Designed miniproteins, single chains, continued (5). Designs and how they scored, part 16

Each design is a single chain, and the fold is of that chain. pLDDT is the mean over its residues in the fold that is shown.

## One batch from the design tools (miniprotein)

Design m16558
Fold by ESMFold2-Fast:
Structure m16558 (fold): chain A 95 residues (1-95)
Amino acid sequence: MSEAELEGEIWLSFGRMFRWLGEKLFEKGDYEEALESYLRAARLFEEAARLGLREALGEAAEAYENAARAAEKLGDLELAAELRERARRLRERAA
């Protein structure tokens, strides 16, 4: 494992933590905080992928789709559409 891959594993772990936090906040109806946590998770997964953990692209896409659901709950349909398009592009890169 390279130093970059080790750093990527750290970002992947933080991304999973924020995804878990987002899920718990969403379940509680705290949609604004859930959106923020999911977006943080997505960014951390994208950084992990940039550092060589290609599998993190799929996790980033999932986090953006979760963020889109939170945006829909807040009535921000434009943001939800933008986040789903970002998730689609990440999945295309992962394939």
Scores: mean pLDDT 88

Design m16559
Fold by ESMFold2-Fast:
Structure m16559 (fold): chain A 82 residues (1-82)
Amino acid sequence: SAELRALAARFVERVLEIAREEGLSEEVIARLRELGERALAAETPDALADEMGEILQLLLDAGVSEERLLEVAQMAVEVLAA
């Protein structure tokens, strides 16, 4: 749906903004961008959920703060509820 796609796009934009603010490496930011493109190209809610899960795991592994992780995890839940 258009709503799901718009929420997914906002999720990806916020993830990349947080990555830059938290000072993540250019390599991690490039990987997040790649996963974000895959999320936005997802044809099913399950495929979108898988890509968002990989994004959240990469942010966790990269040491993003718990507060920021909870913020984007809540956004991911909102995407899946759309």
Scores: mean pLDDT 86

Design m16560
Fold by ESMFold2-Fast:
Structure m16560 (fold): chain A 75 residues (1-75)
Amino acid sequence: GEEMVQQMLDTIRAERELTPEEEAQFRADLTALVERYKNAASREERLAAMTEISRLVAKYTGADYGGVVTEPEPA
């Protein structure tokens, strides 16, 4: 949840310096997508949310596809 948002921000900050405004905007947008992911009832909907998250990260890093959305699974 919140930790994923922080992890993504950390990844973007490693590539580019973000202004406080950009950081707040990214956090808001990513939080909304993470909430959508958590509330998804189907695998299809979860994958769609993850795709949007990856696209958002790519937009902020300037990469075509960063492939940065990685969720650790409890084993």
Scores: mean pLDDT 70

Design m16561
Fold by ESMFold2-Fast:
Structure m16561 (fold): chain A 78 residues (1-78)
Amino acid sequence: SMAEEADRLAVLGVLYFEQGRYEEALAAFERALELYRKLGDERGVATALRLIGEVYEAQGRLEEAARYYAEADRIEAA
């Protein structure tokens, strides 16, 4: 299912992130984000946004990281 694919992509992204494979982690998380949005899974969307933010933070891209964290926080507050 689309939900199972999104969850697998999020897990795969975490594994890439732990290996320092940041571009592959971003690609996996961005794909998971698209699927969670199509599903209307707000918790999945917020989680994927935070994970993308963590990748940008690890890369020293603090402005990008802050935008993703802010969007995740906004969704969780709604």
Scores: mean pLDDT 90

Design m16562
Fold by ESMFold2-Fast:
Structure m16562 (fold): chain A 89 residues (1-89)
Amino acid sequence: SAFEKAIEYLRKLRELIRQGVPVDELEEVAKKALEYARRAGLPEDVLRALEGLLVGAITAWRRGDRDAAINQVETGIRLLEEARRRLEE
């Protein structure tokens, strides 16, 4: 599903941050995660929050704050999983 792809790309983004790959590669993977989240039909407020978290992660990475970058991505994963759970209720 598009939702599972969004989570997969967020997990990949987190792993690439841990590995210290170039920012352009991180931006490409973040863009893929957001594209799949949009295709999954998540609410607009959730999509805006995810976009903010991904921008925050890339910004933290550019400043050399890898832990903050990872935390932003992990928050994004939790946000999507919680949003899906609420939609299934």
Scores: mean pLDDT 86

Design m16563
Fold by ESMFold2-Fast:
Structure m16563 (fold): chain A 55 residues (1-55)
Amino acid sequence: GMEELKEIAKAIVEDSLAGGASKEQIIKAIEEQLKTASGEKKELGELALEIVKSL
């Protein structure tokens, strides 16, 4: 469901930050993926983008 997607999106953002990626690098990577994403992958990317922007 949507809450599970939010948890996955948060984990992806946190893992990227822990791996040394900057907030700006994560935003660019998500925006690039969103160009070809559809359905659940698009929702996941949009949620991850909201999470990283709110940090």
Scores: mean pLDDT 82

Design m16564
Fold by ESMFold2-Fast:
Structure m16564 (fold): chain A 72 residues (1-72)
Amino acid sequence: MEKQAKAAIRALELLAESYRKRPEYQPAGDVAEEGARRARELMEKGDFQKAYEVGVESILRANEIASEIAAK
């Protein structure tokens, strides 16, 4: 789980960086950054399973928001 949690955090960091390049995608970038932050806090507490779950949920939510923005 630790390796998977780290991978999810890295994916969120890359998503946040990518979305920040486009002002219209700021809401998706903000969700990705918050998700990475929460997952890192859980990692520091040793809760690797919850860190991974929060990470994956945040990736899905950020992408959902980005899709909604793209549809406008």
Scores: mean pLDDT 85

Design m16565
Fold by ESMFold2-Fast:
Structure m16565 (fold): chain A 104 residues (1-104)
Amino acid sequence: SLERIERKIAELEAQGTPENLALADLLRGLVEQGDIDVAEEIVRMDERAREAGLSPADRNRVVSLVLRILLGHITLEEALETFRKEGNEKGAELLEEHYKEVNK
């Protein structure tokens, strides 16, 4: 929902890290363009990455790859291969679990 996205933006700005501010700006841009569904999926992925204990840099990488998948720039398979080559097994597992649920 828009309210969930707005709450997430406020939480990210309160934390004030460069990664959190960049994500807040991304979410605002998506809302302004009317891409609410994309913004909601980005929020869900960021929350899952935080719960999985990913670092801020790894969470930013997950968000960037998910955005590129949603925009049709890369496939899920290409994103998973990227994480595996980087040794980010948690990021790869998180992407696989998320998209198994979305495709049901």
Scores: mean pLDDT 81

Design m16566
Fold by ESMFold2-Fast:
Structure m16566 (fold): chain A 64 residues (1-64)
Amino acid sequence: MMSPEQMKEAGALRQQGLKAVDEGRYEEAIRLFEKAKEIAEKAGDEVAAKQAELALQYAKELAA
């Protein structure tokens, strides 16, 4: 469903989001995971979208 370029972009955003969480930049992590989720949703990849949503929820909990 996702093109190789979309998978690479979503993967890079996810990695950047995880790094932002590790550095305590939770608001930036939320933005990065939101972008990764949008790419997955537009590509129709429900598994990738769900994974990004879980990461997004986790980052939001840390920001609260």
Scores: mean pLDDT 80

Design m16567
Fold by ESMFold2-Fast:
Structure m16567 (fold): chain A 67 residues (1-67)
Amino acid sequence: SQKLLDQLSLLIQQAGQSASDPEKAQQYLQQAEEKAKQLEKVDKEAGEVARTGVKFAQETLDRLQKE
């Protein structure tokens, strides 16, 4: 589960670094969401927290793209 958390953190970081490339940022967030779902199946609480983090990152990118 820790390895999934580490991978998820890295993917969110990559999405942030790719904010100027919306398609690339979305690809990283999609991968992060998949990792969060995998984590939720083995550690429900950690997975729910991780999924919430991915949603916040997605909302932030969506707002930046609209503005």
Scores: mean pLDDT 78

Design m16568
Fold by ESMFold2-Fast:
Structure m16568 (fold): chain A 74 residues (1-74)
Amino acid sequence: SSAQRELEREVARRVADLLRQAEATNDISELKKIRAQLEEILKEMEDQNMRESVLEAVRQAIAQVEAKLAELEG
């Protein structure tokens, strides 16, 4: 549906904005907040029964932030 496509575009926009914020910061506390926001988006998308490709994109964004956290904490 058009509503489903609009939701997918909105999620992609939100994820892209959070990843831009993550790339711009080296603050561990800020990165943890960004990770939490991405995890909330993932839960919302799971609750909305979004396609696996959309869920996987959000999981990959979480993994990217987690990799940066590991680099900064190591």
Scores: mean pLDDT 87

Design m16569
Fold by ESMFold2-Fast:
Structure m16569 (fold): chain A 89 residues (1-89)
Amino acid sequence: KLKKLDLSNNQLTGINFGDVENLEEIDLSHNQLTGEVDLSELKNFKKLDLSNNQLTGPLPEAIKERKDLTELDLSNNSLTGPLPLSILE
């Protein structure tokens, strides 16, 4: 089943993660994603690139529970508030 998904450099404005809950690596960089990120449907992701989008609001609480997360890039968005300290460990 699909474990890696590269949808970078498109014009995506949203994505439904419920259809791909077994993904381990996701590249959604350089799209037009807007609003808050909902990662509650993703249980196995280890690498997530959401850089260079238009994401807003705080980071979802689900990120801090991801102890197997090895790479997270949220740069060049419009996110509010600080990163959760738990993802730095």
Scores: mean pLDDT 70

Design m16570
Fold by ESMFold2-Fast:
Structure m16570 (fold): chain A 89 residues (1-89)
Amino acid sequence: LNSALDINDFLSQIVIDRPQTINFHQISSGRLIREGSDYRNMRDLLRAIFGAARITGSRVNIYIYDPRNIQIARDIADEMGVDYSIILP
């Protein structure tokens, strides 16, 4: 599923579980996205995930395959006040 509903469900799971760490893998160029998919709106996905992490006090590990997306992830994490690490494989 690639809708806003998927994002909301994911966020609710994070809030319920209150994990110490959230691992978020950015899907890269190897997986083509369509309009309305989760991968199409990287900023919205990151904001949603960081928002949930902020509520639970979780640290977020962000796996970014394209270095150009690093600044977007940093800006959103800083805006949301979340503890994070950016990981490049």
Scores: mean pLDDT 64

Design m16571
Fold by ESMFold2-Fast:
Structure m16571 (fold): chain A 75 residues (1-75)
Amino acid sequence: AVEQLQAETQRLVDEAIEAYRAGDWPRAEEFARRAAQLVKDYLEEQGQADLADGSAKVVYRTMLERAEAAREAAA
C-alpha cells in the first residue's frame, strides 16, 4: 500500500518537474496538488487525519521547490 502510494506520488513528481522545465507552471501545480491530495487521502484512510493537512502541504511545497530547483539547475 505505501509502496503503491510512493510509486504514484513519484510519477506525479516526475510529471511536475517535466511540466515546470517546459515552462508550464499551471500543469506543474496541478500535478503537485494531485500528489498532495493522494497523501492526504491515504493518511485519512489510515486514521491519521490529524497529520493529513500538514503532510499534504509539505508534499505540495516540496514538489514545487524541487521542480523550481531542477529548472534553475538547467539554466
Scores: mean pLDDT 74

Design m16572
Fold by ESMFold2-Fast:
Structure m16572 (fold): chain A 64 residues (1-64)
Amino acid sequence: RPLPDPKLLRAIFYSLFKTLEEVIEYLEKNLDEEDRRKALITIFQIRENISPEEAEKKVEELLK
């Protein structure tokens, strides 16, 4: 499996303690659509303590 990109890791750490609106704005400015999706999945997984599949579902609903 590919190691997490440093840019993705920074975005994730920044986002863990920010509002959802600030998170979306930061990711939109700093990451492309695919990387933004990956970052959001990881952020939801950590913040909500949910499975990767549940996090992916939340991200799909958010980006739909």
Scores: mean pLDDT 72

Design m16573
Fold by ESMFold2-Fast:
Structure m16573 (fold): chain A 55 residues (1-55)
Amino acid sequence: SLKEKAIEAFEKGDFPEALLYLSQLYYRGEITEEQFKAAYEALMKGDLEALKKAL
């Protein structure tokens, strides 16, 4: 899934790729705007557990 791909990209340190998957999740309606904001903040902080929690 795109959520799994976003998490895997983050775990590999590929933050630009993780952000692309987060954007796709949001525009496909698979996550809410609030979930996207939380996930983006987690990504900027480098917080994997917060990213998993947001998704």
Scores: mean pLDDT 85

Design m16575
Fold by ESMFold2-Fast:
Parts: sequence; structure tokens; C-alpha cells
Structure m16575 (fold): chain A 88 residues (1-88)
Amino acid sequence: MRDAIVAAVRDAVSPIVLGVDAVDDATIQAVGAAVNRVLTAFGLPGSLRTPLGGRVIDTARAGRAAGLSRAALVDRVTAALGAGLQTL
């Protein structure tokens, strides 16, 4: 289950992040929305989707502030979601 969710999130997030020249706040919000859609499709309740979405957005903002490449940002966000799912 976790690996399938992580793969689906990577597939949803990659075109959003890699499809832009600059990762602005609108792009980060689109990433959060895409993660929420994937988690909803896998049947996660709002009580789990809200903290996981927050973790993803915070990770994306931190990665942008650290100057990560778009590909590294996708990897970091995907890893953060995987870690969040591990604690469930």
C-alpha cells in the first residue's frame, strides 16, 4: 500500500514540478492539491490527509529555500510523504 501511494504521488507531482521554469507558491499549492487527490483516491481520511499534505507543502517550501533542483525537490517531497506514511 505505502509504496503504491508513494509511486502514485510521484507520478502526479512530477509533471507539476518539472513542467515549470520556477517553483512558485502556486506550484507548491498545486503539488499539495495533487497529493490530496492521490491520498483521497487511496481512501485515506481527512485526519491523515491534512497532516500529510502539510508535510509535503512544508518540505517543498524548505527544498525551494535550500535551492534544490526541480528533480531533487520531487525526490525530497516523495521521500517526506513516504516517511509520513511510515508513521501511520
Scores: mean pLDDT 82

Design m16576
Fold by ESMFold2-Fast:
Structure m16576 (fold): chain A 80 residues (1-80)
Amino acid sequence: ALNEGAQYYAAKDYESAIKAFEEALEQDPLLSNHMIGQAYFKLEKYEDAIRYYQKALELDPENEASKKNLAEAEAKLAAK
């Protein structure tokens, strides 16, 4: 699931990437929540991206990548 999600994300198939990472949530919750957020961000679904970055930060509050990506998604949502 994680490897499949990464392959879909690299291929820019973000909907399939989200499904694959959702299947991987129990295996690696931090990485899966972060990558689902990134895929939603690429789909310009910023509210969904924010939700998953927040879930990643609940698991690891010090995660710099999730903090940065959350701020970017919030800025995109505010600018619409």
Scores: mean pLDDT 83

Design m16577
Fold by ESMFold2-Fast:
Structure m16577 (fold): chain A 102 residues (1-102)
Amino acid sequence: NKEEEAREYAQKYLDELVAKLEERVATLPTGPPLRYRISVTVFDKNGNEVASLEREVTLPITREQLAEALREINEENKEKNDKLRKEGKANLLSGVTELPDL
């Protein structure tokens, strides 16, 4: 059931990521709506891939603006993941990777 738990975690993370992106987009200059594919890959504490999910989003921002927003969100999440890894929690996922695809 570790794969199901990882998929649920990835889905929650992807939902939170999209919500954060929509919040940041509301503060940015808007342009024509563009389609993006966002992927989230979850790794265990040993660096092995456990789950991967993709979601298509339509956002009125440039690829450069999206990349910057994702970078800031990833930095915030990396600090949390690094803390969990340092605490040595056996049943926690240690990393996530987000990749925008056009």
Scores: mean pLDDT 66

Design m16578
Fold by ESMFold2-Fast:
Structure m16578 (fold): chain A 87 residues (1-87)
Amino acid sequence: SAEEEEARKLLEKLLALIEAGIKLGKEKGNEELVKLLEEIKKLFEELSKEKIESVEELEELLLKMAEENKELFERTEKLAIELADSL
């Protein structure tokens, strides 16, 4: 369905952004950020194995993932902001 296709495309774009963040982190020598982003990538790859029927369902799954992995996402955000401020 169109809704399933939109959700799949959004998830693919999010995975591509995570991969870009990993590459940037490696180039800047931020080993901690790379490790955290690789852990987040694994979570998104596991999510990509599930049947997601809409963008709304994807958003609910992403919010649940963020809540279940709060420390991981909060630490990643802080390091990503610090990296952006250093650019």
Scores: mean pLDDT 86

Design m16579
Fold by ESMFold2-Fast:
Structure m16579 (fold): chain A 70 residues (1-70)
Amino acid sequence: SRSDDLHELLVHISELLKEAREAGVPEEEVEKLGKELMEVLNQGIADGLSKEEILARIEEVYKRAMEEAK
């Protein structure tokens, strides 16, 4: 269901933010990343994207943020 998909995407975002913290990313940058990932999720839902498309965009934003943190 759409509700189950939303829950799974929110859990995935939470796990990515935890991974960023464990990788030594500063808390200010983790908070900024969290806002960006939530914006991607909300926009994807508004645009009627599939769970797989939203997940792919979340992963791409996360990867870019982690590359900038080097």
Scores: mean pLDDT 84

Design m16580
Fold by ESMFold2-Fast:
Structure m16580 (fold): chain A 57 residues (1-57)
Amino acid sequence: KKKEEIIKAIIEGASQREIAELLGVSVRTLSRRARRISKERGVSRRAALLIWVEEEL
């Protein structure tokens, strides 16, 4: 999966379903992981998703 494509989708406001599909995970997994990162790092859900993409790649 292409890092640039995923980051662009997040920035452009793609749905959690679309982002989950690009990452190859379920929407439930995406929501759970993003919530955890958001809480741990004190950042927005969007920023949490970007952090997760950096950790995956």
Scores: mean pLDDT 76

Design m16581
Fold by ESMFold2-Fast:
Structure m16581 (fold): chain A 89 residues (1-89)
Amino acid sequence: SEKEELLKKVEEQIETVKKAIEGTKEQIRDAEEKGDEVKVRSLLKALENQQLRLKALEIVLDRLKKENLTEEQVHKLFLEELAKLLAEG
């Protein structure tokens, strides 16, 4: 029950981030068409951060499917994986 609820929450967060990524890509295309180089640069950085967050969530989802993790452990794992990805980029 708790594991099923946590899986659903993580999957919903993944879908939210995927939609945000698509929205950012559309904003990049619009900014490029308008020649707004400053906005393109800031949006590309936002896109990179969103893609790293997605990768961290996918790692958390894979581990949660294989392991019995508490909500606190899921949250901690997400932050640790995201921090590691941010430090490597």
Scores: mean pLDDT 88

Design m16582
Fold by ESMFold2-Fast:
Structure m16582 (fold): chain A 108 residues (1-108)
Amino acid sequence: SKLEKIIEVIERTTRKLQAAFPEHAELIRAQAEKFKEAIRKGFEEGKSVEELLAILGEQYEEAVAALEAAMPADDAAAASGLLGNMLTAIIRILEGKPIPAELEALLA
């Protein structure tokens, strides 16, 4: 399902972020859980693609703000870049489009 693919992308990105920033692993995990909960709830409530995209944007902004508050600027920028790649992949899944091979590689 689209939901299963989205959850897989979130979990892959979370593991990559935790490996890159092990001192912030718990913060990264907590933000990932909020993101997964929001998406699962949106699907359960039968929200449209446009409504799910709004939820994704809100969760992305919250996660970026949390990382910027906790991490040095260069690390927060790198982490936000990985989150941006995750967001792009999730948008592609919601639109029924394939994830480009280059983006798949960046999330591995």
Scores: mean pLDDT 85

Design m16583
Fold by ESMFold2-Fast:
Structure m16583 (fold): chain A 91 residues (1-91)
Amino acid sequence: MDPEELEREVEFGMIVMGLGVFITIARQGKPIDLELLEKYLRRALELAPRLSEEEREELLELIEELAELARENKDFEAAELAEEALEEMEE
């Protein structure tokens, strides 16, 4: 594996893990750290052109779940950030 491919795989894994942590927090009815969420969503958008269809679908599903949970918790800023990222990734 070359360094660029390894970097891509590590970045994808880190983003998935980060989004998973936010989902766990949201499932507990707790507010999401907006600064950290913005950072992870930006990283996801930057990585999106380098992802397979399967990897892209996985990210979209995680971000969609996060947006729905944030809406249920009335964490509207977090929901709006996630929804904006979904729109950009689906374009």
Scores: mean pLDDT 85

Design m16584
Fold by ESMFold2-Fast:
Structure m16584 (fold): chain A 63 residues (1-63)
Amino acid sequence: MEEEIEKLRKEAEEFRKKADDYSKQGANAVKAGDYETAISYFKQANDYRKKAEELEAEAEKLK
């Protein structure tokens, strides 16, 4: 169980970093006035954030 928890947490961390990166790209697109690109980046950020949260919740269930 601990090894599986560590794996889930590492995957969550990776997705969290991806979400943060896309969120920053979206914010930069907003500053540039490119709202269509910003929406795309924010959608990707939300998707990765949700995946990270689900993996973290799964890791908590294994405790």
Scores: mean pLDDT 82

Design m16585
Fold by ESMFold2-Fast:
Structure m16585 (fold): chain A 85 residues (1-85)
Amino acid sequence: SKELEEARRELEEAKERVIEEGLAKARELYPELTDEDIEEAKRRLEGEVEKVLEKAEELEKEGKVEEAVKLLREAAKKLLELLKD
């Protein structure tokens, strides 16, 4: 499904934006954050995105493509909301 591929790309782009823009802003607002804290936050974010991708893949295998697309887009939206102050 083209829509499913597009939704996966949107989620990956949202993840990259949170890593680049969100973590940079967090360092500026909270200068006490260590490199270890930032790496932990990045690891958690990547893990959560991976869980969403795995769940979407299982939904696709069940023929629930519309639910998979919705799940991926809702996850991307939540990530982008982290960038809105």
Scores: mean pLDDT 82

Design m16586
Fold by ESMFold2-Fast:
Structure m16586 (fold): chain A 103 residues (1-103)
Amino acid sequence: SELTEKAKELILLGELYYKQGKYEEAIKAYEEAAKLAEKAKDLVTLARAYLNLGKAYLAKGEYEKAIEAYEKAIELAEKAKDEKLLEEAKRNLAEAKAKLAEA
């Protein structure tokens, strides 16, 4: 759908911001992508948006927000039956929890 294509474009834009260290701009792009993916009922794209939100929050040191985003990505990846996204989200969640414990 058009909503799915726009959501994917926003994920790519967010990834470009993330690579530049522009984490706040990345978060805004991923939040908009998540809204569009949810309207499109695209669970895979929605899970990817939450996974990337978690990565951006983690990079900002916002560990609790990163954990919440990764837990949402896990839930969505399980519903989508996307094993690769699920394993990536679980790995990132474990890393975020470890960093929170050290903070």
Scores: mean pLDDT 91

Design m16587
Fold by ESMFold2-Fast:
Structure m16587 (fold): chain A 71 residues (1-71)
Amino acid sequence: SSAATAAAGAAASAAARAGDDEKAQEGMLNVGRVGHGPFAAYMGAGNAALAARQGLEKGAAAGREASDIAG
């Protein structure tokens, strides 16, 4: 399912950062931005998963910021 794929992508992104592999992950995002982002629905599940992963990461970051304010 899209949700499971997006969650796995977000986890992989976090792991890559922790493991000093942020450059590789950034390259993947650049490919998505250049050709796939606005047309993910027409390009198939792979591109849709990439777009959904970005959405989940933004949501997670906002949640963590709210938690920092609350303590």
Scores: mean pLDDT 51

Design m16588
Fold by ESMFold2-Fast:
Structure m16588 (fold): chain A 82 residues (1-82)
Amino acid sequence: MDEKTLLIAEAAVHLLYVSTLYVAAKNRGHEEAAELMEKKRDEIAKLVNEATHSDDVEKAQELVNRAQEIANEAKKEFDALM
């Protein structure tokens, strides 16, 4: 329970980060960057949902690791488009 809760919290941090990039792109009028960040946000949200409903801590860890990879990709793409 506690370990899974921490993993979900970690994935939620990645989701919040990419959501922040989406808002920043929207506020700056960068439509291409905003659309890309929205897509990455939705991908991470799906992984967070899957991790939340998984009874397997190892699978939850894999999903969280994938969320972090997507967040890292989003950061690189955001920096390139802004």
Scores: mean pLDDT 84

Design m16589
Fold by ESMFold2-Fast:
Structure m16589 (fold): chain A 117 residues (1-117)
Amino acid sequence: MKQKKIEEIKEKALKELDELAERRGYPDHFREVLKKTLELIIEEAIKNPNMTDEEIVASVMMALAKALGGEVTREDIRDVAAALGISLREMGEQLEDVLRELYEIAKKIVEEIKKIN
């Protein structure tokens, strides 16, 4: 059943996120932001299981912005995708590391959702 497979993907992704948060020493409030980010990424992957690498990157950035309390428009997704490499470098190493780890988790989620189609 497709729904059961989606729930298994969610549980696995949340476990990987909890392991990342423990390893990096993230505070509880930031763990909640990352969990919300992950839920938004899963929703987007379900809607678009054939996401390109660039679309996955944009989805991660948009989901993180929404989880931090902002509402992000469709235009913001394009701006975030276009500026991603430069903006992340300018914002510093810690944010870049977080986004890199989230991207790896997101890529796995998209690949698993694509398999169940």
Scores: mean pLDDT 69

Design m16590
Fold by ESMFold2-Fast:
Structure m16590 (fold): chain A 55 residues (1-55)
Amino acid sequence: SDPRPVVERVEVEAGDDEALAEAIREAAERGLYLEFERIVNGKLVLGVRPRPPPP
């Protein structure tokens, strides 16, 4: 199966658990999910991707 492309990226300040939870919730409401990619300048860089199909 081909990997799903990243449709956008969001940045969340590292250690800001509330902002991270909110970003995850917003992605989930769109039928998407956040995948951790890297930390840049103290920010979490998260890829917004289509959810994988159910097993």
Scores: mean pLDDT 74

Design m16591
Fold by ESMFold2-Fast:
Structure m16591 (fold): chain A 114 residues (1-114)
Amino acid sequence: SLVERLEEIKKRLLEIMDKAGVPEELKKEVEELAKKAIEALKKGDFETFKRLVLQLLATLQEAFRASKAPEELKEQLIGLVAEAIDRIQRAKSPEEIIEVLEEMVERMEELLKK
């Protein structure tokens, strides 16, 4: 289900933020926005879901900017979020949004490999 896929994205994103050394306060803000987005998706409220995902991604850019990651890695992570924002602004369904987020977190995980 799309809800199960979004729950998995949330878990992976929290691990990514932890590895990047994101401050706890910003991690909590991203997690709360993800929880709200999941609830909107469960209710079938696409407009609220999309808005909350875009708010989450904007907060995620701030989170990576404030992280302890090396500057080059920060730029790459922030760039992936910017690409996702652009694609999601044009998305017409929850499924398209979920696919963009899955691609984003997969690419982030590859960047964080030692």
Scores: mean pLDDT 91

Design m16592
Fold by ESMFold2-Fast:
Structure m16592 (fold): chain A 60 residues (1-60)
Amino acid sequence: MITVNIKINDISKLIAAALIVIGELPDAEVKISGNTLTVTLPNDEENIKKVEELKKLFGD
């Protein structure tokens, strides 16, 4: 398992990122705390790449 924290100051972007994770990565565990989106998922290369792309798109 890998755990990634993404800080998103915009609440609409935070919601969008969470919905994308739920839709694209149904086996991911998602937690929201304040403006931080925490994603936990299997340690696969594809999953790592998808999460890194989310950090680039939505992270501040």
Scores: mean pLDDT 79

